# Designed miniproteins, single chains, continued (4), part 85

Each design is a single chain, and the fold is of that chain. pLDDT is the mean over its residues in the fold that is shown.

## One batch from the design tools (miniprotein)

Design m15134
Fold by ESMFold2-Fast:
Structure m15134 (fold): chain A 77 residues (1-77)
Amino acid sequence: SSREEAYRLITKAVSAMVNGDAEAAERYARQAGELMGLSPEQIERAVELARRAAEAAKAGDKEGLDLAIRELVAVLT
């Protein structure tokens, strides 16, 4: 189902974010947003938040990572 595929993509995006892989995080966030039928503006916001989360993780910024993930969840809901 599209819900199960979206969940799989979101899981991959979060894994990429935690590992500091901005390119993978952005790609999976975009694919999840498209599959969920989000607007282009919501998709670009999700991609930006995924990038910020990955950069925060790479920098060891736990608060920045947590904030970006919380905002990403809000966009995807």
Scores: mean pLDDT 86

Design m15135
Fold by ESMFold2-Fast:
Structure m15135 (fold): chain A 55 residues (1-55)
Amino acid sequence: SPVKIVLPEGIPEEVAKEIEELTLKAHELENTDPEKAKQYFDEALRLYLEAMEAL
């Protein structure tokens, strides 16, 4: 609910949803397991960059 992610138009819905879910998981874990949170953030960023290259 508190996390808002604005993605560019043209990113496939499945990829956009995965980026959003990974980012939300990272935020949920940032105080409990910061190393795992970083892994989720890194994966979300990787997918975002790949999607931007495909636009």
Scores: mean pLDDT 77

Design m15136
Fold by ESMFold2-Fast:
Structure m15136 (fold): chain A 74 residues (1-74)
Amino acid sequence: TVAENRRLAAESVRRQGDEDAARYEKAGLPDFAAEIRRESDAMATALENGDVDAAIAHAQRYREVKAEADKAIA
């Protein structure tokens, strides 16, 4: 169902966000970890609500934060 697909997508997004956030916390970057969690949760919520535009916007912000955090780790 559409609702089940939205739920699975949201679960996947939250799981990925938790994994990335944990990695940044271990690297001593708690602010990036917090921002990744905020953006992944916002994207997951938008997906659950079927708000495609909001999901895309939060996905873009997630990618931007991830790119910046990955540079800080390197």
Scores: mean pLDDT 88

Design m15138
Fold by ESMFold2-Fast:
Structure m15138 (fold): chain A 59 residues (1-59)
Amino acid sequence: MLSEEERERTIRIAEGTRTTAELLGRPDLAKQAAELLERAKRGEASLEEVEALGDTVGG
């Protein structure tokens, strides 16, 4: 996280990833996304981490 804009984007991607995982019936990925979202809200998650999880859920 280098900027406020990147932090907000990271949070948004993590939220979307959690919702998508829930809709796909992937509780394992939904839990990972929820944990990543908590970390993102604290500024402890990188954009790369949330994009990687998003790719796993959506790919």
Scores: mean pLDDT 78

Design m15139
Fold by ESMFold2-Fast:
Structure m15139 (fold): chain A 66 residues (1-66)
Amino acid sequence: MEKNKKDLLDRIVGLLKSNASDEEIAEEIKLALEAGATPEEILDYIKEQGLEDKLERLKKILKKIL
C-alpha cells in the first residue's frame, strides 16, 4: 500500500511538535525517504511549518540514518 509522502511529512511535523524521541522521528524519516522524499524536501517542509528551531535536531537525526 503506497503511503502519500505528504502524510509522512505531516507525521514528522507532529512528532517534532510533540515530545517524541529521536528514535521515533528517525523511523518516520526512514519511511518518508523510502516513499521517495529527499532530505532536502523534509528540511524544506519543516521550515514551511514554522519549525526552523527544530532544523538542527532534524539534521542530526538525518546524519545518523544516512
Scores: mean pLDDT 79

Design m15140
Fold by ESMFold2-Fast:
Structure m15140 (fold): chain A 67 residues (1-67)
Amino acid sequence: AEELLEEARKNVEKAREYLKSGDKQKAIEYANKAIELAVEAAQRDPSLRDEATRIAMEAANIKKEAE
């Protein structure tokens, strides 16, 4: 579960980088990946739920800005 959460954080960072560079399609792809990984992490380890929710919210905001 920790590995999924770490991968989710990395995907949020990539999504932000693509959003900053103007690659909206890639920003959406990485944001969606981050949300998926965060949800899986929370499901496998409920103690990670709060942090997974925060990461998913950050990714959702990036996705909204890219759309």
Scores: mean pLDDT 82

Design m15141
Fold by ESMFold2-Fast:
Structure m15141 (fold): chain A 74 residues (1-74)
Amino acid sequence: LAEIIRPVVERFGLPASVAEEIAEAIEKGNGIIHRAQVPGFQDLEPERASELVVEIHRALQEAGIDVQLGVTGA
């Protein structure tokens, strides 16, 4: 999971550690990313955070992983 997310977060200028945090949030939250649980995600503007989630979802879908992503804690 984190391996698929990592290239996406790096393209957004975020450190690779953010990919691990997002992957953990997805695994524990059944695809729901709680913004407060991902420190690097909190530093993004809401619009940029939404773009990141869309790109991650696309990357996961292309890898054959069917997961619905949502963001909470706005």
Scores: mean pLDDT 69

Design m15142
Fold by ESMFold2-Fast:
Structure m15142 (fold): chain A 71 residues (1-71)
Amino acid sequence: EAVEYLRRALQAAKEGNLEEAHDLLAKAMNVRDHPLITFAHILAHIALKYNKTEEGKELLIPVLERAIAEL
């Protein structure tokens, strides 16, 4: 279920584990096609690529909360 992957990704993001959040978002994308899931996955990827964990976390958490609310 995509919602379970998103909840786990949100928890991982809150813990600063963007690698785990990115992996869980890839799994969510395979189960559900939704713009907020795709956007969250891209945000996690960019944050990891540029080593911007804190900034990525602050941007990713609201997007994940909104995605969960819409699903």
Scores: mean pLDDT 86

Design m15143
Fold by ESMFold2-Fast:
Structure m15143 (fold): chain A 97 residues (1-97)
Amino acid sequence: MSKEVLDLEVDRALAVMQAAIAKRMLDAGASPEEVLAHLERFADLLAKRRPSLKEEIQKIVEEARQRLAAGEDPATVIDEFADRVIKLLDEEIEKLK
């Protein structure tokens, strides 16, 4: 396995972990705004590590913000955010084969 693929696998694992943390925050009584702030911080860090994916990551964050503002279930929004980020990272891994 190349170091580049390993670094992408680590970012993928971090996305799974950050979604799990966001759900635990919600279970502990965190507001949708606090959950969004957590997801935005993770997305900003990921975009800095992956500049080529910055536009796609920003679109995922904006969609999550709009869904939460519309009163959608925060747990569902967290899952969809994670699934989209993971898909982007999986597509980058596939390009390295």
Scores: mean pLDDT 85

Design m15144
Fold by ESMFold2-Fast:
Structure m15144 (fold): chain A 56 residues (1-56)
Amino acid sequence: SLEEIQKRIAEKLAESAQRIKAGELSEEEAEKMQAEINKLGEEASKLQKELLEKKK
């Protein structure tokens, strides 16, 4: 569901922020996490648009 995807995005953002603060996140890992978050955001946007188009 859209809510589940948004929850996953929030969890990944919190985890990446914590690891950056601790100095445990490499630039490569940060880039991969950002790419995953971006993909989830695109998926959420697509699902929301499809839901709105099919709602009527």
Scores: mean pLDDT 75

Design m15145
Fold by ESMFold2-Fast:
Structure m15145 (fold): chain A 90 residues (1-90)
Amino acid sequence: SELIEEIAELAVRLRDLPEEELKKALKEYAIKKGLSEEEAEELAKAALRGVTGKVIEGLKETERTKAVIDKVIELLTEEGIKLIEEAVFG
């Protein structure tokens, strides 16, 4: 599954990246999933600050944008990271 492969790749990157590289990886991932460069940058900033709820709600303009944002929230929450670790590392 393409989604499982992307989640596994993101989990490895999240585990080993310093904060600045994490922000860059999140921005690049969001752009790859169809967000604009400006939307992706705001998403990455929001994720790093832990204030995702306020900023991300402003970005939910299309069904695709919403799906990407919801998946990034899942991946960046403590529970999402644990699920990725269990799926990738057992």
Scores: mean pLDDT 54

Design m15146
Fold by ESMFold2-Fast:
Structure m15146 (fold): chain A 78 residues (1-78)
Amino acid sequence: AEEYREKGEEAYKKGDYLTAAAYFEKAGILAFEEGDYETAIEYFEKAKEAASKIEDENVRALLIKRFTDKKKEAEKAK
């Protein structure tokens, strides 16, 4: 999870929000698989924040929905 978090933060700082969202999603999935639902929720929220900055409205909407659904799944697993 740590390596994906770092890559996501680097991409976000560079304005590469699509890449940032993808890395935060990977970090969230890994945390979820490890049973760390609080950390998974945090990373899916970071992925949503990155997705919200994507200029393509269709891509933005689809990714926000995906990350919202994954966050809800992590919240239900607690």
Scores: mean pLDDT 83

Design m15147
Fold by ESMFold2-Fast:
Structure m15147 (fold): chain A 56 residues (1-56)
Amino acid sequence: GAEEGTKKAEEAMKKAKEALRAGDAETFGQYANEGYKAGVEAKSEEGIKLAEEGGA
């Protein structure tokens, strides 16, 4: 559901930010893409915003 998708997007974006800080571009890209998909699927404002931060 939307709540589940939003949580997944938030977790993926958090992991993406951690990977970016560690200099792991591949892991960052993986989690950013996962967050984008979860956010779009949930169609929640928070999920979409997190996905845009990772996908832009």
Scores: mean pLDDT 70

Design m15148
Fold by ESMFold2-Fast:
Structure m15148 (fold): chain A 68 residues (1-68)
Amino acid sequence: SDELIAYYEELIAKDPTNAAAWANLGVELAKQGKLEEAAEYYKKALELDPENLAAKKNLEEVEKQLEQ
């Protein structure tokens, strides 16, 4: 939802190292069909937390959808 997007954007503005906020923002954008933006934010989450398996799997799925 737009409310959740605004919430996670505020968290990132306060702490840009919050990998979970980047990953959750990616999830909300993917739900809206904004797949390229979702992929960018999953990549940022993984840059901050390479062990985030959920973000890695979500990135893989979004990249697969972008190739079609």
Scores: mean pLDDT 85

Design m15149
Fold by ESMFold2-Fast:
Structure m15149 (fold): chain A 91 residues (1-91)
Amino acid sequence: SATELALKLGVTLIAAESTVEVNKRMAKKYKAPEEVQKEIEELGREVEELKEEFKKADIKDIEKLEELLRRAEEVLERAAALEKKMLAEIK
């Protein structure tokens, strides 16, 4: 249902935002290279854009919600991959 899709999107966006925030704190503590810091900032902007699009989306527009969910899942995956790379660099 559209409601289930919207709830899943909301949860995924919260997870993405939280992962980006953890990445920011790690990058600051371990003095990550500027390239890594820039990637984190770009991921943060993408999360904000998705949150704005979700707020403007018609909750009954299943196709739009599915598009936003796929994009949110991709951002979350990228943020999680970056976290793993930073952890490997730190030991």
Scores: mean pLDDT 85

Design m15150
Fold by ESMFold2-Fast:
Structure m15150 (fold): chain A 87 residues (1-87)
Amino acid sequence: GELTEEKVKEMEEELKKLTEEESARLEALGLPGLAELVREAARVLAEGLRLKLEGKEEEARELFAEFARRHEAPYLEPAAEYEAQLA
């Protein structure tokens, strides 16, 4: 697949729209922490796409990995305990 500047701009615009819609919805549901997570995820994805356009694939990969490391613990710790009880 070809990653062009035009395609990245289209993806950034779509991400911004979806992020604004979902963040507003989550805040209305009383979940501001999840709204902030969605906004951060969109920002990280946009930055990673820009790094890939510059040929900095290793930097993009590390950016995504760092984001995952920061946010996996709140989701995986309860899930890991649950899965351990099922095993």
Scores: mean pLDDT 72

Design m15151
Fold by ESMFold2-Fast:
Structure m15151 (fold): chain A 95 residues (1-95)
Amino acid sequence: MVKLSGVPASAKVGENVVLKATNVSGIDGDLVLEVTLDGKVVARGIAPGVKNGDTVTFTLRATAAGTYTVQGILRSADGEVLAVGDSATFTVLAA
């Protein structure tokens, strides 16, 4: 699976949110961090060739207030889903 860490409980509009994802699937692959706001995908980070045990850091700039959901996904180079991680939620407050 993909394990998330460093997800805050809340942030403010205009702040950078640092998200960490670790590949613990037992296989190497492309690590995708998908961010949704109100059920709509607003950002994706992709780190190719992430080995088992490696941690990738993503930085998201919070541009709108609301509830954000973050999920880590491991994919093959051709886009096949190899592993799905847990989701985490954080709230972005108006400045």
Scores: mean pLDDT 82

Design m15152
Fold by ESMFold2-Fast:
Structure m15152 (fold): chain A 58 residues (1-58)
Amino acid sequence: STEELIKEAVELAKKLAKEGKSLDEIQKAVQPLLKKLSDDAQDEAIAKIIELLEELGK
């Protein structure tokens, strides 16, 4: 489902950020999941990832 894909993208970004991956590496890793989402759902997933990365000091 759309919600599951958003959750997978956010959890992957969180995992990679905690492993010390760069923003570019995180973006490249989540891109295939985001491409499966509608434009609106992709924007929602990106917003959640940005919020999470800001909370982690990225």
Scores: mean pLDDT 81

Design m15153
Fold by ESMFold2-Fast:
Structure m15153 (fold): chain A 102 residues (1-102)
Amino acid sequence: YEELKEVVKKVIDEIAKEMEANWDTKTVEELIALANEIVEKYEDKLPKSVKTRLTVASNDFIREGYALIKAGKVTKEEAIKLFRESLLHYVERYFKLEKELE
């Protein structure tokens, strides 16, 4: 259980790093494609349910962060911080629900 959380954190960090590098130079679709490629690199280490949750949540939060940056509502640093925190929280909540159901 805890080992999976460390893999998830690594995936989130790699996605956030690519967002930080590419917010200005890539479209939201290109950023989403990069995030999906990162998740695919960890496919053998992630259960299918976790992979699906990471993919859907990262796509949604990338779209939101991109829109907020373009609207001048947040800095890139704030958007990346929110992305990391929101995505990790979303996935952790999913694991908590799975444990409750056994």
Scores: mean pLDDT 76

Design m15154
Fold by ESMFold2-Fast:
Structure m15154 (fold): chain A 64 residues (1-64)
Amino acid sequence: EFERDVIRALGEIYLGIANYLESQGRYEDAAEAYEKSADLFRQAGDVPMAEEARKKAEELRKKA
């Protein structure tokens, strides 16, 4: 339970980093951060958040 909450919090941190990098036009770096966020949300059992982050990463890689 506690471990899952920590992993989800890390996912949220990477999501914030990804949003910031995207706002700076750093699409490759943002995509990597979204992928890390997606993996962390998946480990935490938050599949909807994981899929959303993964789709965003795929979109940004096409722009990079």
Scores: mean pLDDT 83

Design m15155
Fold by ESMFold2-Fast:
Structure m15155 (fold): chain A 85 residues (1-85)
Amino acid sequence: SSASGAITVLGETLKSVKEFVEKGDKEGAIETLEKGLEGAKKLNVSEEARKITIEALERALELVKEGDFEEAIKILEEALKKLME
């Protein structure tokens, strides 16, 4: 699908962010989001799917840097839901 690659990147990034947050590893969560952004920029998906993915990852990265892990996870989950219809 036009969103398949974006769903994979967001889903894998969300899983890893949750794991690092559960461990109290803020730096690991930041690195995971930065890698997700690099992956998102290389995706061959629709411009809408790319935009949703990049904007969600950028906002989640800001929230993690501020220590707002719950809101960061929520933003990633909502973006994934939008990509899944």
Scores: mean pLDDT 85

Design m15156
Fold by ESMFold2-Fast:
Structure m15156 (fold): chain A 65 residues (1-65)
Amino acid sequence: MSPGQRINSAGVRALEEGLAAGLSEEEAVERALEALEAEMRRHGVEVTEELREKARAVLREELAL
């Protein structure tokens, strides 16, 4: 998979795992954001506040799908 697909997969997986563990939607999003940030840093991506807010928005949108 491309690096972007791997990063996105890590975030979505963490979101699903959080929800399965009984976390609230907001708690699952924050846990998923932490996993997404860790994966971005692993791939050499600089995590900025703008990128964090965009990632959080995408994760919240994933919950609506």
Scores: mean pLDDT 74

Design m15157
Fold by ESMFold2-Fast:
Structure m15157 (fold): chain A 100 residues (1-100)
Amino acid sequence: MTAADKFGRLVAGLAELQETLGTEVELETTRYGDPADIPVLEVRLTITTPASKAPEVLARFQAYTAEAGVEVLESAEERDPERDTVTLTFTLRFEADAPP
């Protein structure tokens, strides 16, 4: 798969997460690589979810990243007890599959 294919698969999963679980998703993208080299896409992702749904959101997100073949570079969890929400922040790397 290309980096763009992997990104498209993750975006589809995140859209389903927003619709099904009422999560907020923010994406920031940085493109690395020369047009002559294997492109690398780095994405910072923030998901805000009700605390009660956080375990399901995390499990689905991990399934989506595994299915899309995405590398998780960083992960952070922050709780807001006043709003009963959890904010999950990830730094993700999308790289084209090496030929076998």
Scores: mean pLDDT 73

Design m15158
Fold by ESMFold2-Fast:
Structure m15158 (fold): chain A 108 residues (1-108)
Amino acid sequence: SPTIEKLEELKKEIEELMRRMEEAKTKEELLEVLDRIIEKVAEIIKVLHGDPRVSQEDLDEVGRRLEELAGIRAELEAGKISLEEAKERARKVVKEFLELVEKVIKRL
């Protein structure tokens, strides 16, 4: 399936960005990597939204994870959380997002 192939490609790109996130040593470096992760997460959601087999409930669930990532980025930019806290929260949200995407793929 072209949809599944594109989703697997985007998942691999996110996994690579997650490795780069762990290597970030400054707030600026972490914000740049988070912005790229957010872009790839949004691309997956766009692909899912284009497939009529994906339920509105699944779209709402993955959309919530994107909002959580945007919130982490905003708190980091505002200096409200540490680099370590931002990385920990982003790891959890991205893991949950990728698990949701995998469940959707198995239903396609």
Scores: mean pLDDT 90

Design m15159
Fold by ESMFold2-Fast:
Structure m15159 (fold): chain A 71 residues (1-71)
Amino acid sequence: MKYDKITIEAGTYASFAAMYYSLGDLEKAKELAEKAIELAQKSIETSKSEESKKEAENIIKQAKEILEKIE
């Protein structure tokens, strides 16, 4: 599996957002989810890899679901 560095970073932020959401730290979860979306959007715009682009789109979806739960 090969992803661009920025895609990997976006995924890491999304994972931490989910973890903090599970722990009840909604403020930190929101911050991390927003950062994940920012980096994933950058990945979609700059990546020539379809694999990285697809993963970035999935990361945006997951991060948005976390933000929706936080409101």
Scores: mean pLDDT 82

Design m15160
Fold by ESMFold2-Fast:
Structure m15160 (fold): chain A 57 residues (1-57)
Amino acid sequence: SMEGEEEALRLQREIAGLVARGDIEGALAKAREALETSKNPLVREAARRALESLEGL
């Protein structure tokens, strides 16, 4: 849905901002929180992909 797309994009921007300033722990926490609290499949997919990318660092 359009709403889910906007929320997923917002999550991606927030995580990218945390990574850009070296806050990898904050980025991981943000992604985990989204996966725990969101029922939206696009948001959950974005969070899962972010965790995969960050946990590989």
Scores: mean pLDDT 82

Design m15161
Fold by ESMFold2-Fast:
Structure m15161 (fold): chain A 76 residues (1-76)
Amino acid sequence: TAEAAEYEKKGEAALAAGDYEAAGKYYRKAGELLKESDPAKAAEYYAKAAAAYLKAGDIKAALEYGQKAADLQLTL
């Protein structure tokens, strides 16, 4: 969706600015918007969110969204 694309852009901008926590939140929202309509793309966004959270030191969120990405990939 256009909304998911906007969150992807915000995630990329936050990542470029070194705001890893914000990048994780934006990629998470993009994944949540696509999880039912495009699970493959949602898995990519959850993986990006997990990587961003890991850089932010948010290990709990990194593990949670890494698992969500893996779970979606198992349904493909």
Scores: mean pLDDT 84

Design m15162
Fold by ESMFold2-Fast:
Structure m15162 (fold): chain A 70 residues (1-70)
Amino acid sequence: MKEEVRRLVAELLADPSVTPREALQRAAIHASKLANNDVDKTNELLIEAARAVEELTGQPVPVRVPGLTP
């Protein structure tokens, strides 16, 4: 699951028109599906997605998705 979310973020960020925020939002939707709408698992996958965005863009990205906080 975490690897799949990282791969998705990388694919989204390969398009220069996609912002880091948009990539995180799309990854959050997929994370919810992968976690079967489990909030705790979704949050773990969202943290992994944020980390992948930071690694790929070199910029810190805050995780700001309502309802997906611990």
Scores: mean pLDDT 71

Design m15163
Fold by ESMFold2-Fast:
Structure m15163 (fold): chain A 73 residues (1-73)
Amino acid sequence: EFERDVALALAEIALAISRMSGDPAAPYLQKALDAVREGNIEEALKYLDKALEASKDNPAIQRAVELLKEVLE
């Protein structure tokens, strides 16, 4: 679970950055992280896809979302 823990930490940092910058990915990242904590991987993956679509031009947020998605797949 080390890779998953690191990916989750990066996603939480991306959520904090998205909230500070007003990025539209913020609500989707929050829902995805909540779903992971509840063990609902299917719902988490759906919200991660929405976060990627919402934050197309933010490479740091996209990278963190992609890493978490890869670990959950």
Scores: mean pLDDT 78

Design m15164
Fold by ESMFold2-Fast:
Structure m15164 (fold): chain A 85 residues (1-85)
Amino acid sequence: SLRERLREALEEIVRFIYENADTKSLDEIIAEAEKRLRERFPDLTPEQRAALLNIVRSIAYLIKNNPEYTIEELVEIARRAVDAL
């Protein structure tokens, strides 16, 4: 389903952010996430894409400012956010 594919993509993006938070700016992270979402989900509406990018921005902020969050907790936050769309 689209929802399952979105959860998978957001988990992959969360792992990318976690691995690159110390070396990439927020803008670089968002640009890469937008590129991945456009390439993998070309048929998303502008509203759906904006909602997903807002989730990515929130997760990137958490990772950069709250080192106590584990990758497992961040993945769960992303999955729940997709489920709320």
Scores: mean pLDDT 85

Design m15165
Fold by ESMFold2-Fast:
Structure m15165 (fold): chain A 94 residues (1-94)
Amino acid sequence: LPDLSLWSHLTELRLSNQGLTGAIPASIGTLTNLTVLDLSNNNLSGAIPASLGNLTNLTELNLSNNNLSGAIPASLSNLTNLTTLDLSNNNLTT
């Protein structure tokens, strides 16, 4: 993913099925105006960053069908506005 600091006013980030590789950067947590984050159907790897819990305006989070690993961060419990959560088809541990 590119440098996300320039995108702080973004309310929706939909990048499904774009062939994205590498890790979700911790800087994703600076996009605090996001209501939708869809990174599904890519080749993203590494852990879900705990900084994702800073996105308290999220109503939809879809990280499905990637190569994400590690534990689901407890900070995702801060996403009290979530109506849709899909983390399926990854290598996540419970």
Scores: mean pLDDT 84

Design m15166
Fold by ESMFold2-Fast:
Structure m15166 (fold): chain A 76 residues (1-76)
Amino acid sequence: SLTRRGAQLYTAGSILYVAGDLEGAAELYEEAARLFLEAGDYKAAAEAYRKLAEVYRELGDEERAEEAERKAEELE
């Protein structure tokens, strides 16, 4: 299912984040959020977007971080 695939990518993103692969973590959290949105799981999508915002802040990309935060807020 899309929800299961999204959860797998979210977990993989978290593993990359802990490993210090911020670019890889961002890609996986973004794809997880996309799959959760397609599945209608707005809560999971919002959590993935919040993680994406945290990653972009660590990368110094404040514009993308703010975009991800806005997307999370729109889903709540």
Scores: mean pLDDT 89

Design m15167
Fold by ESMFold2-Fast:
Structure m15167 (fold): chain A 85 residues (1-85)
Amino acid sequence: GADQTELAILSLEEALKNGASFKQIAEAIVESEPSEEQGIAALKGMMKVGKKKGQLAEAKEALKLIKKNTNNPNIIKEAEKLLKE
């Protein structure tokens, strides 16, 4: 839901502030084996933060990494939709 996306945005902004790259954050998300809801929130959060910080290319590469490392069809579908934006 919207609240999970807002939490994902805050967590992403804090990780980036502490020197993490979008790739490192995506790798950590994959390793955590997120639920469908958590995975979708992370994808949406990455796109919003990437747009806000002028790092959209890095955010899209992070989405591709998550897509490649998941078997969840709804996470894959959301990633494909966001990558077309």
Scores: mean pLDDT 85

Design m15168
Fold by ESMFold2-Fast:
Structure m15168 (fold): chain A 119 residues (1-119)
Amino acid sequence: AVTITESGGGTVPEGGSVTLTKTVSGASASDYILSWARQRPGQPPGNIATVSPDGKAVGYAPEVAGRATISVDISANTATLNLSDLRVSDTAVYYGVASPNAVGGEEYRGAGTPLTVVA
């Protein structure tokens, strides 16, 4: 079975930065489009950052554009999200997502890593 494990959350002051890491187990990270999603209390989850399997194409949601960087390390089977200039509104549970390019493939998501941003 493919498993996603997230780390790097915690309590961080406003204006600070955080690095979130997801590890893919049971498959190569290069077989998947790797994304970060987040869910704020009382809101649906939304994707905030995506990187292609080769690490060359990246996309960011407008809310985090200019302060987020996503990267992949295929040898470590990890993808990292660096998020800077943190706002109280960035308080959420952050989920690693792995999506195949193929129609009918399985999407995998981890249990999430909580981030609390304090003023």
Scores: mean pLDDT 84

Design m15169
Fold by ESMFold2-Fast:
Structure m15169 (fold): chain A 85 residues (1-85)
Amino acid sequence: MAAEEAERAETAEEMAEIAEAAARAAGAALLAGNWEEAERLAAEGDRALEVMRERAERGEISEEELREAVERVQAAVAATAAALA
C-alpha cells in the first residue's frame, strides 16, 4: 500500500509524506493498543523508505532527499515514544 504509493509518486517530497504518514498511523495504532496493526503499518513505512532508497540508488532522487525522509519518519517514531512515556 504505502510502498505502491511511493513507487507511483513523482517527487521525493510525496514519497516522504507517504512514509511519514505510515509511521504516524503505526504510532496511533500502538497508542490504541493495536500492536499487530502498528507492526503492519510500520512495515509499510519501511517499505516506502526502501522504494526511496532504490530510487536514490538509481539517481532519481538525491541522497539528501532520502536522508530528510528518514529523519521525518524517525521524528514520527520519536513522537510516539514520547506519547507513551
Scores: mean pLDDT 79

